# Designs tried in a protein design run: designed miniproteins, single chains. Part 77

Each design is a single chain, and the fold is of that chain. pLDDT is the mean over its residues in the fold that is shown.

## One batch from the design tools (miniprotein)

Design m2667
Fold by ESMFold2-Fast:
Structure m2667 (fold): chain A 85 residues (1-85)
Amino acid sequence: SDLEKGEEIIKEMEEMIEEVRRLREQETDPTVKEHLDRVLEEMESLLKKMKENPNDVGLIETLYGIAKGMYFGSKTLFQQTQRKQ
């Protein structure tokens, strides 16, 4: 069902947010930490919108696509910072 599919994507989204939180906790550069805090705020906002529209699988998939971009960007930024230390 669309609801079940949406719930699966929401779970994956929650897991991505938790991984970004772990990257933020491991980061030592305060500028990068502030950037990761902004990313977390935006991803949490997208997750809230997904949860408020559980039957709109098309919206959930679209928001998940946006969040994946933020997630991969955060991982790349963290990896670059680790190479400088």
Scores: mean pLDDT 84

Design m2668
Fold by ESMFold2-Fast:
Structure m2668 (fold): chain A 85 residues (1-85)
Amino acid sequence: MEEEKAILEGLETLRRETDELLALAREHAASDPALAEQIIAGLRRGLAYLDQLEKKVPEELRPKVAETKAYVERKLAEVERIAAE
C-alpha cells in the first residue's frame, strides 16, 4: 500500500536524520551549547511524532515504529551525555 510505503520511507529518513544530528553533536556540541540544545529539541520532537504515529499505524507496522523510537531514544541519550560533559 502507498501509505505503508510512505510510513516506512519516513522511518528510514528519521533514522538517517538522527544519525546526522548525532554526528553533528559529536563534532560540535562541546564547543556550541546552543547547537546541542537545538539537536536535543529536534530529537525530542521526532520521538513525539513517533509516539503519535505508533497509535495510528496498522498493527503490522507498530513493531517498526517502536524499533525506530528505541533507536532515536538511544541516540538522544548519547547526545545528552555529550552535551552534559
Scores: mean pLDDT 83

Design m2669
Fold by ESMFold2-Fast:
Order: structure tokens, then sequence, then C-alpha cells
Structure m2669 (fold): chain A 76 residues (1-76)
């Protein structure tokens, strides 16, 4: 569990840097918010395997959205 939380916190830190690099980008801001909400739900229910699994996939999806948005902005 602690290793999963540490990995999520690392991804959130990277998302915070992306928000700082692209200020006012709503896609990045919304995805970062989803990642933070997912981590909060895991911390509330650390022993619920179903919740932990679902929220982990949500963080992965939100991270992918940020990476795609950065690629879009760089091409524009």
Amino acid sequence: MDKVIALMEKHIAEAEEAKKAYPGNRVIEDALREMKEALARIKENPNDVRVVTLELFRVIAARSEILLEIRRVKKA
C-alpha cells in the first residue's frame, strides 16, 4: 500500500509541475483535481481493494490526459 501511495504522490507532483508550466490550462487542472480526489479516496479506504483498484486506474487515466494535453499544446 505505502509504495502505491508513494507512486501516486509522485505522479501528482509531476502533474503539479505540468500545471505550473501551463498556467490556466483547464484540462491539466481538472485532471490534477481528479488525481488528488482519487488519492483522498484511497487514504479513506486503504483496505478496500475494489476502491483502491478503481481509484488507481482513475489516476492512470488522468495522468494520460495530462500527457496528451501537453502534446496537443506543444503542436499548436
Scores: mean pLDDT 82

Design m2670
Fold by ESMFold2-Fast:
Structure m2670 (fold): chain A 96 residues (1-96)
Amino acid sequence: SSLQKLAVDHATLTVLVSSLHYHLKTNAPQEVIRQEAQQLLDKMKEMGFPEDVIQKLQGIVDQILSSTDQQERLSLADELSKLVSEAMKEYMAKQE
């Protein structure tokens, strides 16, 4: 069902966001962070999120990957999580 797919997709996004936050907090290799951020963006594209949302998320990802300041990277990760959460709320509303 469409609702079952929505629940699975939401759970997948939650796991991807949590994994990215964990790896940023534990100073994982840059390649791991890049791969997980790309997986998140690819999943949101697969789900059909609007292009403007994807572009804004890509901008935050690019800032995370270019930053050498751990506190800035964690702050950007929090901004990313909030944006994904808000985008998912709007996505769910459109499925109703």
Scores: mean pLDDT 84

Design m2671
Fold by ESMFold2-Fast:
Structure m2671 (fold): chain A 79 residues (1-79)
Amino acid sequence: SDAELARALGEARAYAEAAGSEKLKKQVDELLSQVTDEALKAAIEEVEAETLPTLEGVPLYVLRMRALASIEEARLLLK
């Protein structure tokens, strides 16, 4: 669903950003390039903005694992 995809991509962006990982950010950007719906893009941005502040103090390895999990979920939803 669009709601599940927005959550997966928004969370993936937030986790990648918080992890400071250019590699993970690039993987998320590649998936985002497949999103053409403007409302879905806005929903993804909203989820990212809501998620990012909650990640202060989360260990780097946890952020990387969460980013990879959300990226994989988004890949499955984009089929």
Scores: mean pLDDT 87

Design m2672
Fold by ESMFold2-Fast:
Structure m2672 (fold): chain A 61 residues (1-61)
Amino acid sequence: VESLKRAAEVVRAEADRLETLGQEYAKIDPNKADELFAEAQRARDGAERIEKIYEENVKKK
């Protein structure tokens, strides 16, 4: 139960880091930066979805 909440927090932190890395890579390799930005976006979306499901789904069945 708590694992899902923790996973969402970790995923949000990873998304933030990926976005920062994307900014750094934009100076060197724009294609790789674009991939990092896309992955960060997907991570944020995933974390948000997990939180919504968690709040309703893992609260005592």
Scores: mean pLDDT 76

Design m2673
Fold by ESMFold2-Fast:
Structure m2673 (fold): chain A 93 residues (1-93)
Amino acid sequence: SEASEKARKMGKIMLKVFEKEKSKKEEIELAKKMATSEGKEALRYFIKYMLKLAKEAAELAKLPLSEEELRNDVIKLLSDILGVPESYLRSLL
């Protein structure tokens, strides 16, 4: 599906970033596991994990973004990738 192709492409980008950041293997494996899991709990943990990664990436890039701006950007990105409304993703937080 188009959504699965977008997820794979994003996964490749994330792996390259993680290699540069020397991220823990456990965090990478958790992200992979959450992306392949079904149900609201897996999605909730995936959102939480993506927010953490976005914060670390913004700090590394020295971007002057607030936590609220990062949260909004991540929710929009995940909405596009997963094909679900932003309101649904916000309800899981």
Scores: mean pLDDT 68

Design m2674
Fold by ESMFold2-Fast:
Parts: C-alpha cells; structure tokens; sequence
Structure m2674 (fold): chain A 70 residues (1-70)
C-alpha cells in the first residue's frame, strides 16, 4: 500500500542519515562538543523526516558535514 511504501522510504532515509553521521563521527567525533552536535543534528533530521521534509533533512546533514569538515 501507499502507507507501507511511505514507511519504507522513511526507514531508508533514516538508515542513510545514520550511516553518514556514523562516518562523520568516526572521522571528526573526537570531542564531546562534536558528538553532542551530531546528536542534535540527528534529532532535527529525525523530526524533519517524520514530517516528510526530506529536503530539509538533507540540508541539515549537508550543513553538519560542512561544519565538521570545513
């Protein structure tokens, strides 16, 4: 059903975000501040995905990536 497809998509998006954040934390998660920021970003992204705002979730992930790599 459309509902099952939507839930599957949400699960896939969350899995992709979790994988990318894990990779960023492995490289840059050397301070408590960076770990705390990653947790805050994950919470924000989870809320955006819950609301169906996938573009906003991607934007938050890219902003965090730039923050820790820039």
Amino acid sequence: SAEEEALRRRREQLAKVAKRLSELLKKHGKTPQTVQRANEVLDEIERLIEEGNYAGAEEKLKAFEKEVEG
Scores: mean pLDDT 81

Design m2675
Fold by ESMFold2-Fast:
Structure m2675 (fold): chain A 70 residues (1-70)
Amino acid sequence: DFEKKKEILVKGAEEAGKYTDEKKAEEIKKLALSSPEGLREALRALGLLGHQDPKVFPVVAKTANEIHEL
């Protein structure tokens, strides 16, 4: 379900923002809310944040797992 994936990704971006640049997390959140294509782009951007920051990596892994379970 697109709406459930959007909710999970928004929550993941908000959580990631606690450990990294909040502005970047907000941009990812807005991207996820914009369109189905934006949701895919937001997923990639969140993944890149996790690669760049070890504190964000567990948040990205949890978010990806929750989306995969749908």
Scores: mean pLDDT 78

Design m2676
Fold by ESMFold2-Fast:
Structure m2676 (fold): chain A 90 residues (1-90)
Amino acid sequence: LEKEIEEILKRLEELSKRLEELGKKIAENPSAELYEEAAKVEEEGAEALERLAELYERQGKEELAELARKAAEQHRKAAEELLAKAKELA
């Protein structure tokens, strides 16, 4: 359980770095493909956060599980906004 949480947190850190790099590329030369790629990374982040919430619930850490679910919702909204931008450029 603790090891699974550590693995997800490490995954989230990797996804955060990918989003930062994609953000720099989008700022320099925006394209539908870059926005679609950023949206996929945001969706992967949301899935990882939902899995993290399940693991926190198994530990009885309900407040941490709620925070993880709220973060997952924010990542999903970001993905929707990025996909809308991709459609504008396509």
Scores: mean pLDDT 88

Design m2677
Fold by ESMFold2-Fast:
Structure m2677 (fold): chain A 93 residues (1-93)
Amino acid sequence: MRKPLTPEQAAELDRLIEEAREAVRKARDLFDKAEPNLSPETARKLNSKLVAAEILVVAAETARSLGDFEGARNAAEGALELSKEVEEEIKKA
């Protein structure tokens, strides 16, 4: 049986998931604005990373609802990392 999240763990995950969701939203907005000026290869690469980041946000929310602290944290951190990579790649393009 899974141990329920402590109030402190729940608050930490809620903050991290909110940060990840906002980072993904920002990266998607930057991508959509930059896409007309990107090569088709770069656009495909960045879109794949954004889709993966969006899936990780959903995975983090699901894990959090199931009381899976480690799963939720890892998924949210992964979404943050991919979002930062997309922003960096757009700045280089």
Scores: mean pLDDT 85

Design m2678
Fold by ESMFold2-Fast:
Structure m2678 (fold): chain A 71 residues (1-71)
Amino acid sequence: GEEMLERFERLLTRLAIERGPLLTREEVLAAAKESGASEEQLAALERILRTLGPLLTVGEAARAVEEALKQ
């Protein structure tokens, strides 16, 4: 839980520095998968991301992953 979320937030912060402050849903899903999210957690995350629009801040992405981990 916690270690995965910390790894995910570090990856997103680096992406935001390199590519700009807004992330696509695909970039968020890829970062979650790289951070060790299960297929069930990725499916939950994809459902949550569909409610948030096509572009996300690092904070919005981190919150979405935290909610997916509760499923």
Scores: mean pLDDT 79

Design m2679
Fold by ESMFold2-Fast:
Structure m2679 (fold): chain A 86 residues (1-86)
Amino acid sequence: SVLDERVERMKKLAEQTLKEIDKLIEENKDNPAIVERLRKLKAEIQTVLSEIEKNKDDLEKVTEYERKLVDIASEIFKIKREQEKK
């Protein structure tokens, strides 16, 4: 179904974002404030993944969780850009 395809795409985005978070934690291990922020975002993704599994057939909830994942991915992108040395 279209919802099954959306849920699968959301899981892939979440997995990709979790890998990026783990990399950023390692790269910023000397900055406790950034590490704490990244750990909180990681916990939020894990919560969203759990909620998606419970609500796969609920279009409204799937749409809300998709927005949350996109917002978290955007925040990770901002942290990555702020920490990039040119």
Scores: mean pLDDT 83

Design m2680
Fold by ESMFold2-Fast:
Structure m2680 (fold): chain A 101 residues (1-101)
Amino acid sequence: LPEPTEDDVLELGVFWKKDANGEWKKYLLSAVLRDGRAIHSEIREIESDEEAVKYAVELAEKYPNVGEVRLLPVDDLTPEERQISRKVVEAAREVLEKKKK
């Protein structure tokens, strides 16, 4: 992975998806974008809102040089998916703001 810079964007979102066994699971999706193109993307299974926030914080700590954190643009998020997605973006943003001080 090329090292992200302040011109890059970290996008985060939480979605429900069926796993290989047909069970609905919650996933944290993350992408690092350069000039609108994903240079890195990752999907992680999560069991709780707290775990989603923890992983978002870990990503912001791993990529502290990104210039922005924002919501991954997905049209069909449920209200619950949108709520947790906002929480993970806010948590990651707080980490980046502290690293810039």
Scores: mean pLDDT 76

Design m2681
Fold by ESMFold2-Fast:
Structure m2681 (fold): chain A 80 residues (1-80)
Amino acid sequence: AAMAEEVAALTPLGGRVVVEVEVTPTSATIRVRDEAGELLAERTLPLEPEVGANNPPARQVTTVEQTEEGPRITDQRVEE
């Protein structure tokens, strides 16, 4: 399932969550936190070596707000 659907399910209308994606050469870890920083969900996905090798290790933080029209990205940044 798409991560966006799970973020929408975890976030009440008007609520906000922070989605952190940490990529390494061998895995991608996705963490969903609430506004207080509490961990709501965490998934670790194995990466094919070819996919991981072409991307340096990076951490992407995306803030998503649930609206009546669906989830909206309010902030996005990359941390290395």
Scores: mean pLDDT 64

Design m2682
Fold by ESMFold2-Fast:
Structure m2682 (fold): chain A 93 residues (1-93)
Amino acid sequence: SISDEMVEIAYKTMKEGHKAGLPDEEIIEKAKKAIREYAKKKGISVTDAQIDMMVGRAALKLEETEGIKLNVPFKDFFAFIDELDAEYAALLA
């Protein structure tokens, strides 16, 4: 899905930013920008909420696959993950 592609773009951007020694805030901002640019290329409108969800999913994947824990604002990402767990289940169905 296009959401999976955007999560993958964010994941790669975060992984590269961490390797470059960038601060967590800058890594997150670059991941959000990468998603926005990818959406523009596909001609797709994405909300800031959807971008935050995809960045949150990418950060969880980065922790699971590489053991890299970014200092993500838990308040913002927990709210998104809880609300979007049902929407992600619907996207996979």
Scores: mean pLDDT 75

Design m2683
Fold by ESMFold2-Fast:
Structure m2683 (fold): chain A 94 residues (1-94)
Amino acid sequence: PELERRLRELQERIEQVKNDYKEFEKAYETGRKRAEADAKARGLSPEEIEQLAKEYAREVFGEKYAAQTGDPEAGRALGLAHYYRIEKEKKKLE
């Protein structure tokens, strides 16, 4: 699809400025803080908080890439792809 072609075109530019692991950690920390705020209001379990934190982290990471690429759709998709790659790699290391 057209989106996949645009993602390939943007990838090399993003790679020049990326610090994926550091940005992943920042996104996860931001997501966790959002999840904790929601949990206090909603009475969520620890498992639900962890799941919500991951969802928020993915969103934060995607929006960062959307802003950097100037293409919200392609940038978010590229950010999400990088997020899953880093998450998988960190899970093996931790």
Scores: mean pLDDT 72

Design m2684
Fold by ESMFold2-Fast:
Structure m2684 (fold): chain A 61 residues (1-61)
Amino acid sequence: SAEEERERIVEETLELARKHFSEEEFKRIEQQLKKLVEEGASPEELRLYHLILKHEVQQLE
């Protein structure tokens, strides 16, 4: 279901953030994800946010 897909993308994004970002940046990312979910973001919109964070991780590595 779309709900299951959203939950999976959120968890994958939080795992990425937990591994590569500071505690302060992790909290920012978590708050942004919560806002997106509350605003009814589609799985596609959540995937886009995840891709943006992946690009940031590439710059950190």
Scores: mean pLDDT 82

Design m2685
Fold by ESMFold2-Fast:
Parts: structure tokens; sequence; C-alpha cells
Structure m2685 (fold): chain A 65 residues (1-65)
């Protein structure tokens, strides 16, 4: 969907800005992020992406694996 495409773009921009290498998968309104960062950084990454999605009015769930 349009929101899923926007969510992927927002997540990718966050990764680029932080210098994080990550993979993205989108299924049924959920954005899955695969990264080799620490558990604490995964939590921060999730929080930042969720904040940006909320600011953009996008309703997609975020899961960082």
Amino acid sequence: SKDEEKAAKIASEVFKKKGVIARIRIENGTLYIYSGVSPEEKERLKEEIERKLEEAGIKVKVVVL
C-alpha cells in the first residue's frame, strides 16, 4: 500500500542517517526490520521510526528483529 511504501522509505532514511545496515520486509501492515545492532539500539531504532511514522500519519506496525 501507499503507507507501506512511505514507511519503508522513512525506515531507510533513519538507517542511512544513523549508518545502520538493515533489511526491511513488509507484510499485512507490519514493517519488519532486520539489523545486527544491539538490543538497546534495536529499541531506539523502533522508537524513532514509530515517532516518524506517527508524525507522517502512517498506520504501520514496526517490529525490529
Scores: mean pLDDT 84

Design m2686
Fold by ESMFold2-Fast:
Structure m2686 (fold): chain A 86 residues (1-86)
Amino acid sequence: SMEKETEEVLKKLKEKLKEELKKLFPDDVYKKFSKKLDAVKSIDELKDILIEIEKTGEELLSKEDYIRLGSTIGIAEIALAVLELV
């Protein structure tokens, strides 16, 4: 079912995002986003958090780490777009 497929993809994306955020952000910022990601139940909710993560990254990260974050977010956005095609 589409709902089950969406839930499985969201779970995997949240796990991958948490791993990358833990490497890039200070512990306090990571914990904030980890809690928000755990609360995500829809594609739109995840998209909203990705926007928040990108803005926070622009403020806090080096240019090199911000590029790395952008790559991670871009892959997640493509995965979410693919889910919306069907």
Scores: mean pLDDT 84

Design m2687
Fold by ESMFold2-Fast:
Structure m2687 (fold): chain A 81 residues (1-81)
Amino acid sequence: SRILELARALMAQERAALREEAERLGVSPEQRAAIEAVADEMEARVLAWAEANPDASVEELYAQIQAEWARAQARIDEILA
């Protein structure tokens, strides 16, 4: 579906930005691996939601991505502490 295609593209962009930021911050290899694991879980949930909601609006997809980012951010903050 169009929403699933958009979700894949947006998640790829979000993950690329996260990798660039992690490299810029000089995080350890262990922290990088932990962050990637959190990103994998977030991506899986966003894509599963998009597959279950093929008629969803772009606004609903953005809201879902923002909600998943809020959940991921709490875990990333713990990894970086």
Scores: mean pLDDT 87

Design m2688
Fold by ESMFold2-Fast:
Structure m2688 (fold): chain A 99 residues (1-99)
Amino acid sequence: GVKKAEEVVEKAREILRENVSGPLTEEKLEELKRKLEEALRRAEEGDLEAAAKAAALKLALEIAEEEKVEVKEEAIEEVAELLLKYAEEGRKARLEKAK
């Protein structure tokens, strides 16, 4: 269980690191923070897609601040989709085992 989640997160970080552009600007950093706040707000309302998007944005923000590079928006969307699929598969497997 736990090891599979760690493997998905490491794959997500790899995708983000492979899809970076030039140096991080203050404007791009503020844009990432704003998008994360919006995604977190929707996730609190029970939106699973927003929760996956928030996780992807948090990972992108951590990489952007650590490496001082801009993470491409397309990579953030790809990671959000990966995390959403993993969450949906985990939910389905849990329902199948409960009966």
Scores: mean pLDDT 78

Design m2689
Fold by ESMFold2-Fast:
Structure m2689 (fold): chain A 98 residues (1-98)
Amino acid sequence: SKEEITAKNILQFLLKEKYIPPSLITNENYDTLIKQMVERVKLLDEDKDGLLNEEELIYFLESLGIDTKEHKVAIDKLLKDQGKPGPSKEELLEIAQK
């Protein structure tokens, strides 16, 4: 689904910027984590297009304690990459291991 692709792209951003511990993404908990992220995307996605707009994404990231001004380039990239095929489970696990 578009919501799942959006959730995977947000998880990739959070991992690369080190806002979530690598131990949060394991082979065993991946499906549960993706379901939780998809539910959050659906709650924020008021226009129901499966994508977060810039305002919705900034609100979500700031709710996690992230200073969005320091990550403007990465956030702009995340917004541009929405709707593209997201990272695979294997790619997310590899990022978590690095």
Scores: mean pLDDT 73

Design m2690
Fold by ESMFold2-Fast:
Structure m2690 (fold): chain A 112 residues (1-112)
Amino acid sequence: SLEEKWEELGKKFVEALEKNDIEEAVEYLKKLYSLLVDNDEFTEKVLSLIKKIPEKYLRYHPYVLLSAIIVDVAKRFNFKIEKEKLREILKALEVPEEHHDDMIEMVEESLK
C-alpha cells in the first residue's frame, strides 16, 4: 500500500540521518517526494501538518511539500531533527540558501 511504502521510506530516511549519511537521507527524501506528488489525497493529508505557509510560497510549492514530508516523518517516528541537520539536508537538495530559514521555520513551527 501507499502507507506501507511511505512508512518504509520514512524509516530509511530517519536511519540515514541517525548515521549522519546526508546523501542517503536526501535520496530517501526524493523518493518520498515522488511518492507524495503522485497521490492528491495523500498530498493533502501530509500538507495539512504544516501549521503556517510563508506568504511567498503557493500551497503546492516544492519547498512547502518537502517541509511537510520532513514534519510527517519526524512525527511518525518521534524523531527530533536538529536545525543544523535540516540546513545540511537543504544544501544537499540544492535548495537556494535564501529559502533555508523559511523551510526550517515551517518544520519547527509545525512540530510544536
Scores: mean pLDDT 90

Design m2691
Fold by ESMFold2-Fast:
Structure m2691 (fold): chain A 72 residues (1-72)
Amino acid sequence: MVFPPESSDIFSPINKDALDLGKKYYQLGLDYLKQGNNKQAIDYYRKSGDYFRSSNDFGSMIKSSVNISLIK
């Protein structure tokens, strides 16, 4: 279910700390996926997506979600 949209944040700055954490967890997800550890890869992609959402980087959030779907 979709909640009400946030106010228009066209020029809102990204949260760099959350973005950096999202990138770190995304790289961990890729690393575990290459090792064949799908469970850890999915977990880290989920964490990455949460941090990208918090940073207002919806493109990277969607990318993390897609990668989770592809692993399953």
Scores: mean pLDDT 71

Design m2692
Fold by ESMFold2-Fast:
Structure m2692 (fold): chain A 81 residues (1-81)
Amino acid sequence: MADEGIKRNAEMQKHIDLAFDHAGKMYDAIDAGDIETAVKHGQEAYEHAQKARELSKDTTLVTTMASQLGDGMLSRAQQLQ
């Protein structure tokens, strides 16, 4: 049925959008010197990127980049501690 595929694609896109949103907020927090907020947003970006990747049966460049960005943001946030 088409409805389940449409719902999955919508969920995947929401997680991609949230991953990039949180990555941006992490950079804003780093620029402001707020390491606690940067770590929080880095972790949230990573979690959303991983969920987007799991929902995708085809690893598109976008879902792969979101996943790699999320992992990099988490690693960067941890190094700032």
Scores: mean pLDDT 72

Design m2693
Fold by ESMFold2-Fast:
Structure m2693 (fold): chain A 78 residues (1-78)
Amino acid sequence: SHEEHHRIERELLGLLFRLRQAAEAGDRATALEVVREIARLVREHGLDPARLREALRKILADDPELAAEALSIVDEME
């Protein structure tokens, strides 16, 4: 339903916020774990992986190496 879609999107935004916090703290291990969780959520609910890739590039813009690792995880889970 439209309401269910908004709930999933809100949960995804919460995980993206957690990713940003982990990245800013320099906690690479936690950041990559959160990326795996996000990728699974996106896959489970048939969401657009291109939108996830765009969000990851923006959130991890200050760490291109971490961004590359995160994008690789998304690609491997498809």
Scores: mean pLDDT 82

Design m2694
Fold by ESMFold2-Fast:
Structure m2694 (fold): chain A 69 residues (1-69)
Amino acid sequence: SAAELEEIRREVEESLKYLEKLRKEGKKELVEQAYEANKGALEKAMEEKPELKELAEETLKRLEELLAA
């Protein structure tokens, strides 16, 4: 379970770094599309999976910060 959480965390970090790169390149619309596509899944994870709640909350917050930048 700890190894599984670590893999999910790594995948999330890789995805966020890619979106940060897109944002720096001025491709805000692609970051917004990724946010819209993932928001529902992240909110569901926060409600249904206690072990993922903190990671999902952090991910959603970081996506919102990328859009606000």
Scores: mean pLDDT 81

Design m2695
Fold by ESMFold2-Fast:
Structure m2695 (fold): chain A 77 residues (1-77)
Amino acid sequence: SREAQRQAVLERLEALIDAETTPELRKLLRELADISLNSPSVSEFQEKAAPIQEEAAKLAEELYANDPAFRARLEAG
């Protein structure tokens, strides 16, 4: 069901937030979770989440290139 899919996405986001030790990335993940909870439609979520997702992706790529601990966590997970 859509409710089960939404719950699975939220649980995944919460797990990522709890596991993330990088404060900047943790903040962006929390912002995505808040937008997900407060967006009445998928379209509104996509519009509001897009710039935050882009920022998180750029930060994650920078961390993957420059932080061996971050890279090891991603490769282990």
Scores: mean pLDDT 71

Design m2696
Fold by ESMFold2-Fast:
Structure m2696 (fold): chain A 64 residues (1-64)
Amino acid sequence: SGMAAELEARIREVSLLAADALVQTHDPAQRAEIGKLTIEAIEAIRAGDYKKADEYIEKIKKLL
C-alpha cells in the first residue's frame, strides 16, 4: 500500500541520515545519542507521528 511505501521511504531516509552522522562523529557519547535519536525517530514514523519524528531528525542534524 501507499502507506507502507511512505513508512519504508521515511525509515530509509532516517537510516541514511544516521549513517552520515555516525561517519562524521567520533565521540562515543554523541554516537550513542545519534543511535538513540535514530531509534526514536523510526518508532515515531511507525506510529504515524511525523512531527515528533521531525523533532528527533532535527536533533540528529544539530549533532553534526
Scores: mean pLDDT 85

Design m2697
Fold by ESMFold2-Fast:
Structure m2697 (fold): chain A 95 residues (1-95)
Amino acid sequence: MLLSDEEFEKKLKEIEEKAREAGLSEEEIKEIIEKLKLIYEKERIVSDEEKAKEIVEKLREKGYDVELVDGRIALYEATEEAEKALLELLEELLK
């Protein structure tokens, strides 16, 4: 999904709050925030339709409900596991 700068900042704050409520350390929270920043960069990757298609195909192989809509990745199952899988694929394709 497309994230604006405002939505990205809001998502980071929400994740920080949820992680603190879950009893995570400040170091663990920082690592999560760094990973979310990599996910945000998917907007640059999804402008490359070929890479976006590869991400969608790999996520579908893992059993996630995901679709490519107008060159953008729509992740319908917004679970922690699905977000981690997306992040791993983004890291692989950014190499």
Scores: mean pLDDT 62

Design m2698
Fold by ESMFold2-Fast:
Structure m2698 (fold): chain A 111 residues (1-111)
Amino acid sequence: GVAEEVARLSAEITRALENRDWDAVKEATQRLAEVAARYLSPDAKYRAVVIDGTEEDREAARKAVEEMQPGDVLAFVVRGDLDFARELAAEVTERYPDAHLLMLTEEGYRL
């Protein structure tokens, strides 16, 4: 099911992050966003961003939020900087109440 697919992709993302394999992270996060889009909205655009405590990651995440349209799917892959990710997620909920937001953390993977 969707939960098993999300768990598998989450493990793949975690391994890729540990190996500093950004191409693998991008591939796995893209697949995670596609899984979400498949079940939430077939016409929605999907985007995945990694948040690992760097300023570059923060800027990329903020840009992704600014570029969102109603109905879009956005996935945050959070390895570090959880407080920033939570703050940005709250902003997404306020600005785009009908948007689909996935927040994937090391803690969330265990659910």
Scores: mean pLDDT 71

Design m2699
Fold by ESMFold2-Fast:
Structure m2699 (fold): chain A 82 residues (1-82)
Amino acid sequence: AEELIEKAKELIDSGGDINEVLELARKARQLGDEEGAIEVLSRIADLPEDTLEGQINRALAAIELAVTLISLGKRDEAIERG
C-alpha cells in the first residue's frame, strides 16, 4: 500500500499521468491505506489548474477524497472538502 502512495507522489512531482495517480490512490484505499489515499487525492484537488482536463481531474480527486473521508467517519472534513 505505501509503495502505491510513493509511486503516486512521484507521478505528481514529475508531472505524470494523473489518471494513473487516481488509480493508485483507489488501490491503496482498497488495501486499507486510506490515509495515503487522502494525501495524494488532496494534492491533486489542490493543484492550480486552468485547463478543462485539469479541472476534471481536480473534481474527480475532490469526489474521491470526500468519499474516502466519509468512509473513515471524517464527515466534517468531507463536507469542508467536497
Scores: mean pLDDT 70

Design m2700
Fold by ESMFold2-Fast:
Structure m2700 (fold): chain A 73 residues (1-73)
Amino acid sequence: RSQPVDPEEVARLRAEILALAETLPPELRARLQGLLDKAGDNLGALQFMLDVLRRSSDPAAALDQVEAFLEGR
């Protein structure tokens, strides 16, 4: 699990996602927090979360996409 991933980029992505979470209703914020916990230090998952949240005008739909990505195989 400990990989030579850029911890600064992971921290930056998490901070940007949390900043976006502050603009969300409490229920969606809680859902996003759970998805962040699932993503952990997975740079690809964090980048995907940030991209879909920024791109989507519907945060609930964006979170559905993130959840499908994390649960999809």
Scores: mean pLDDT 78

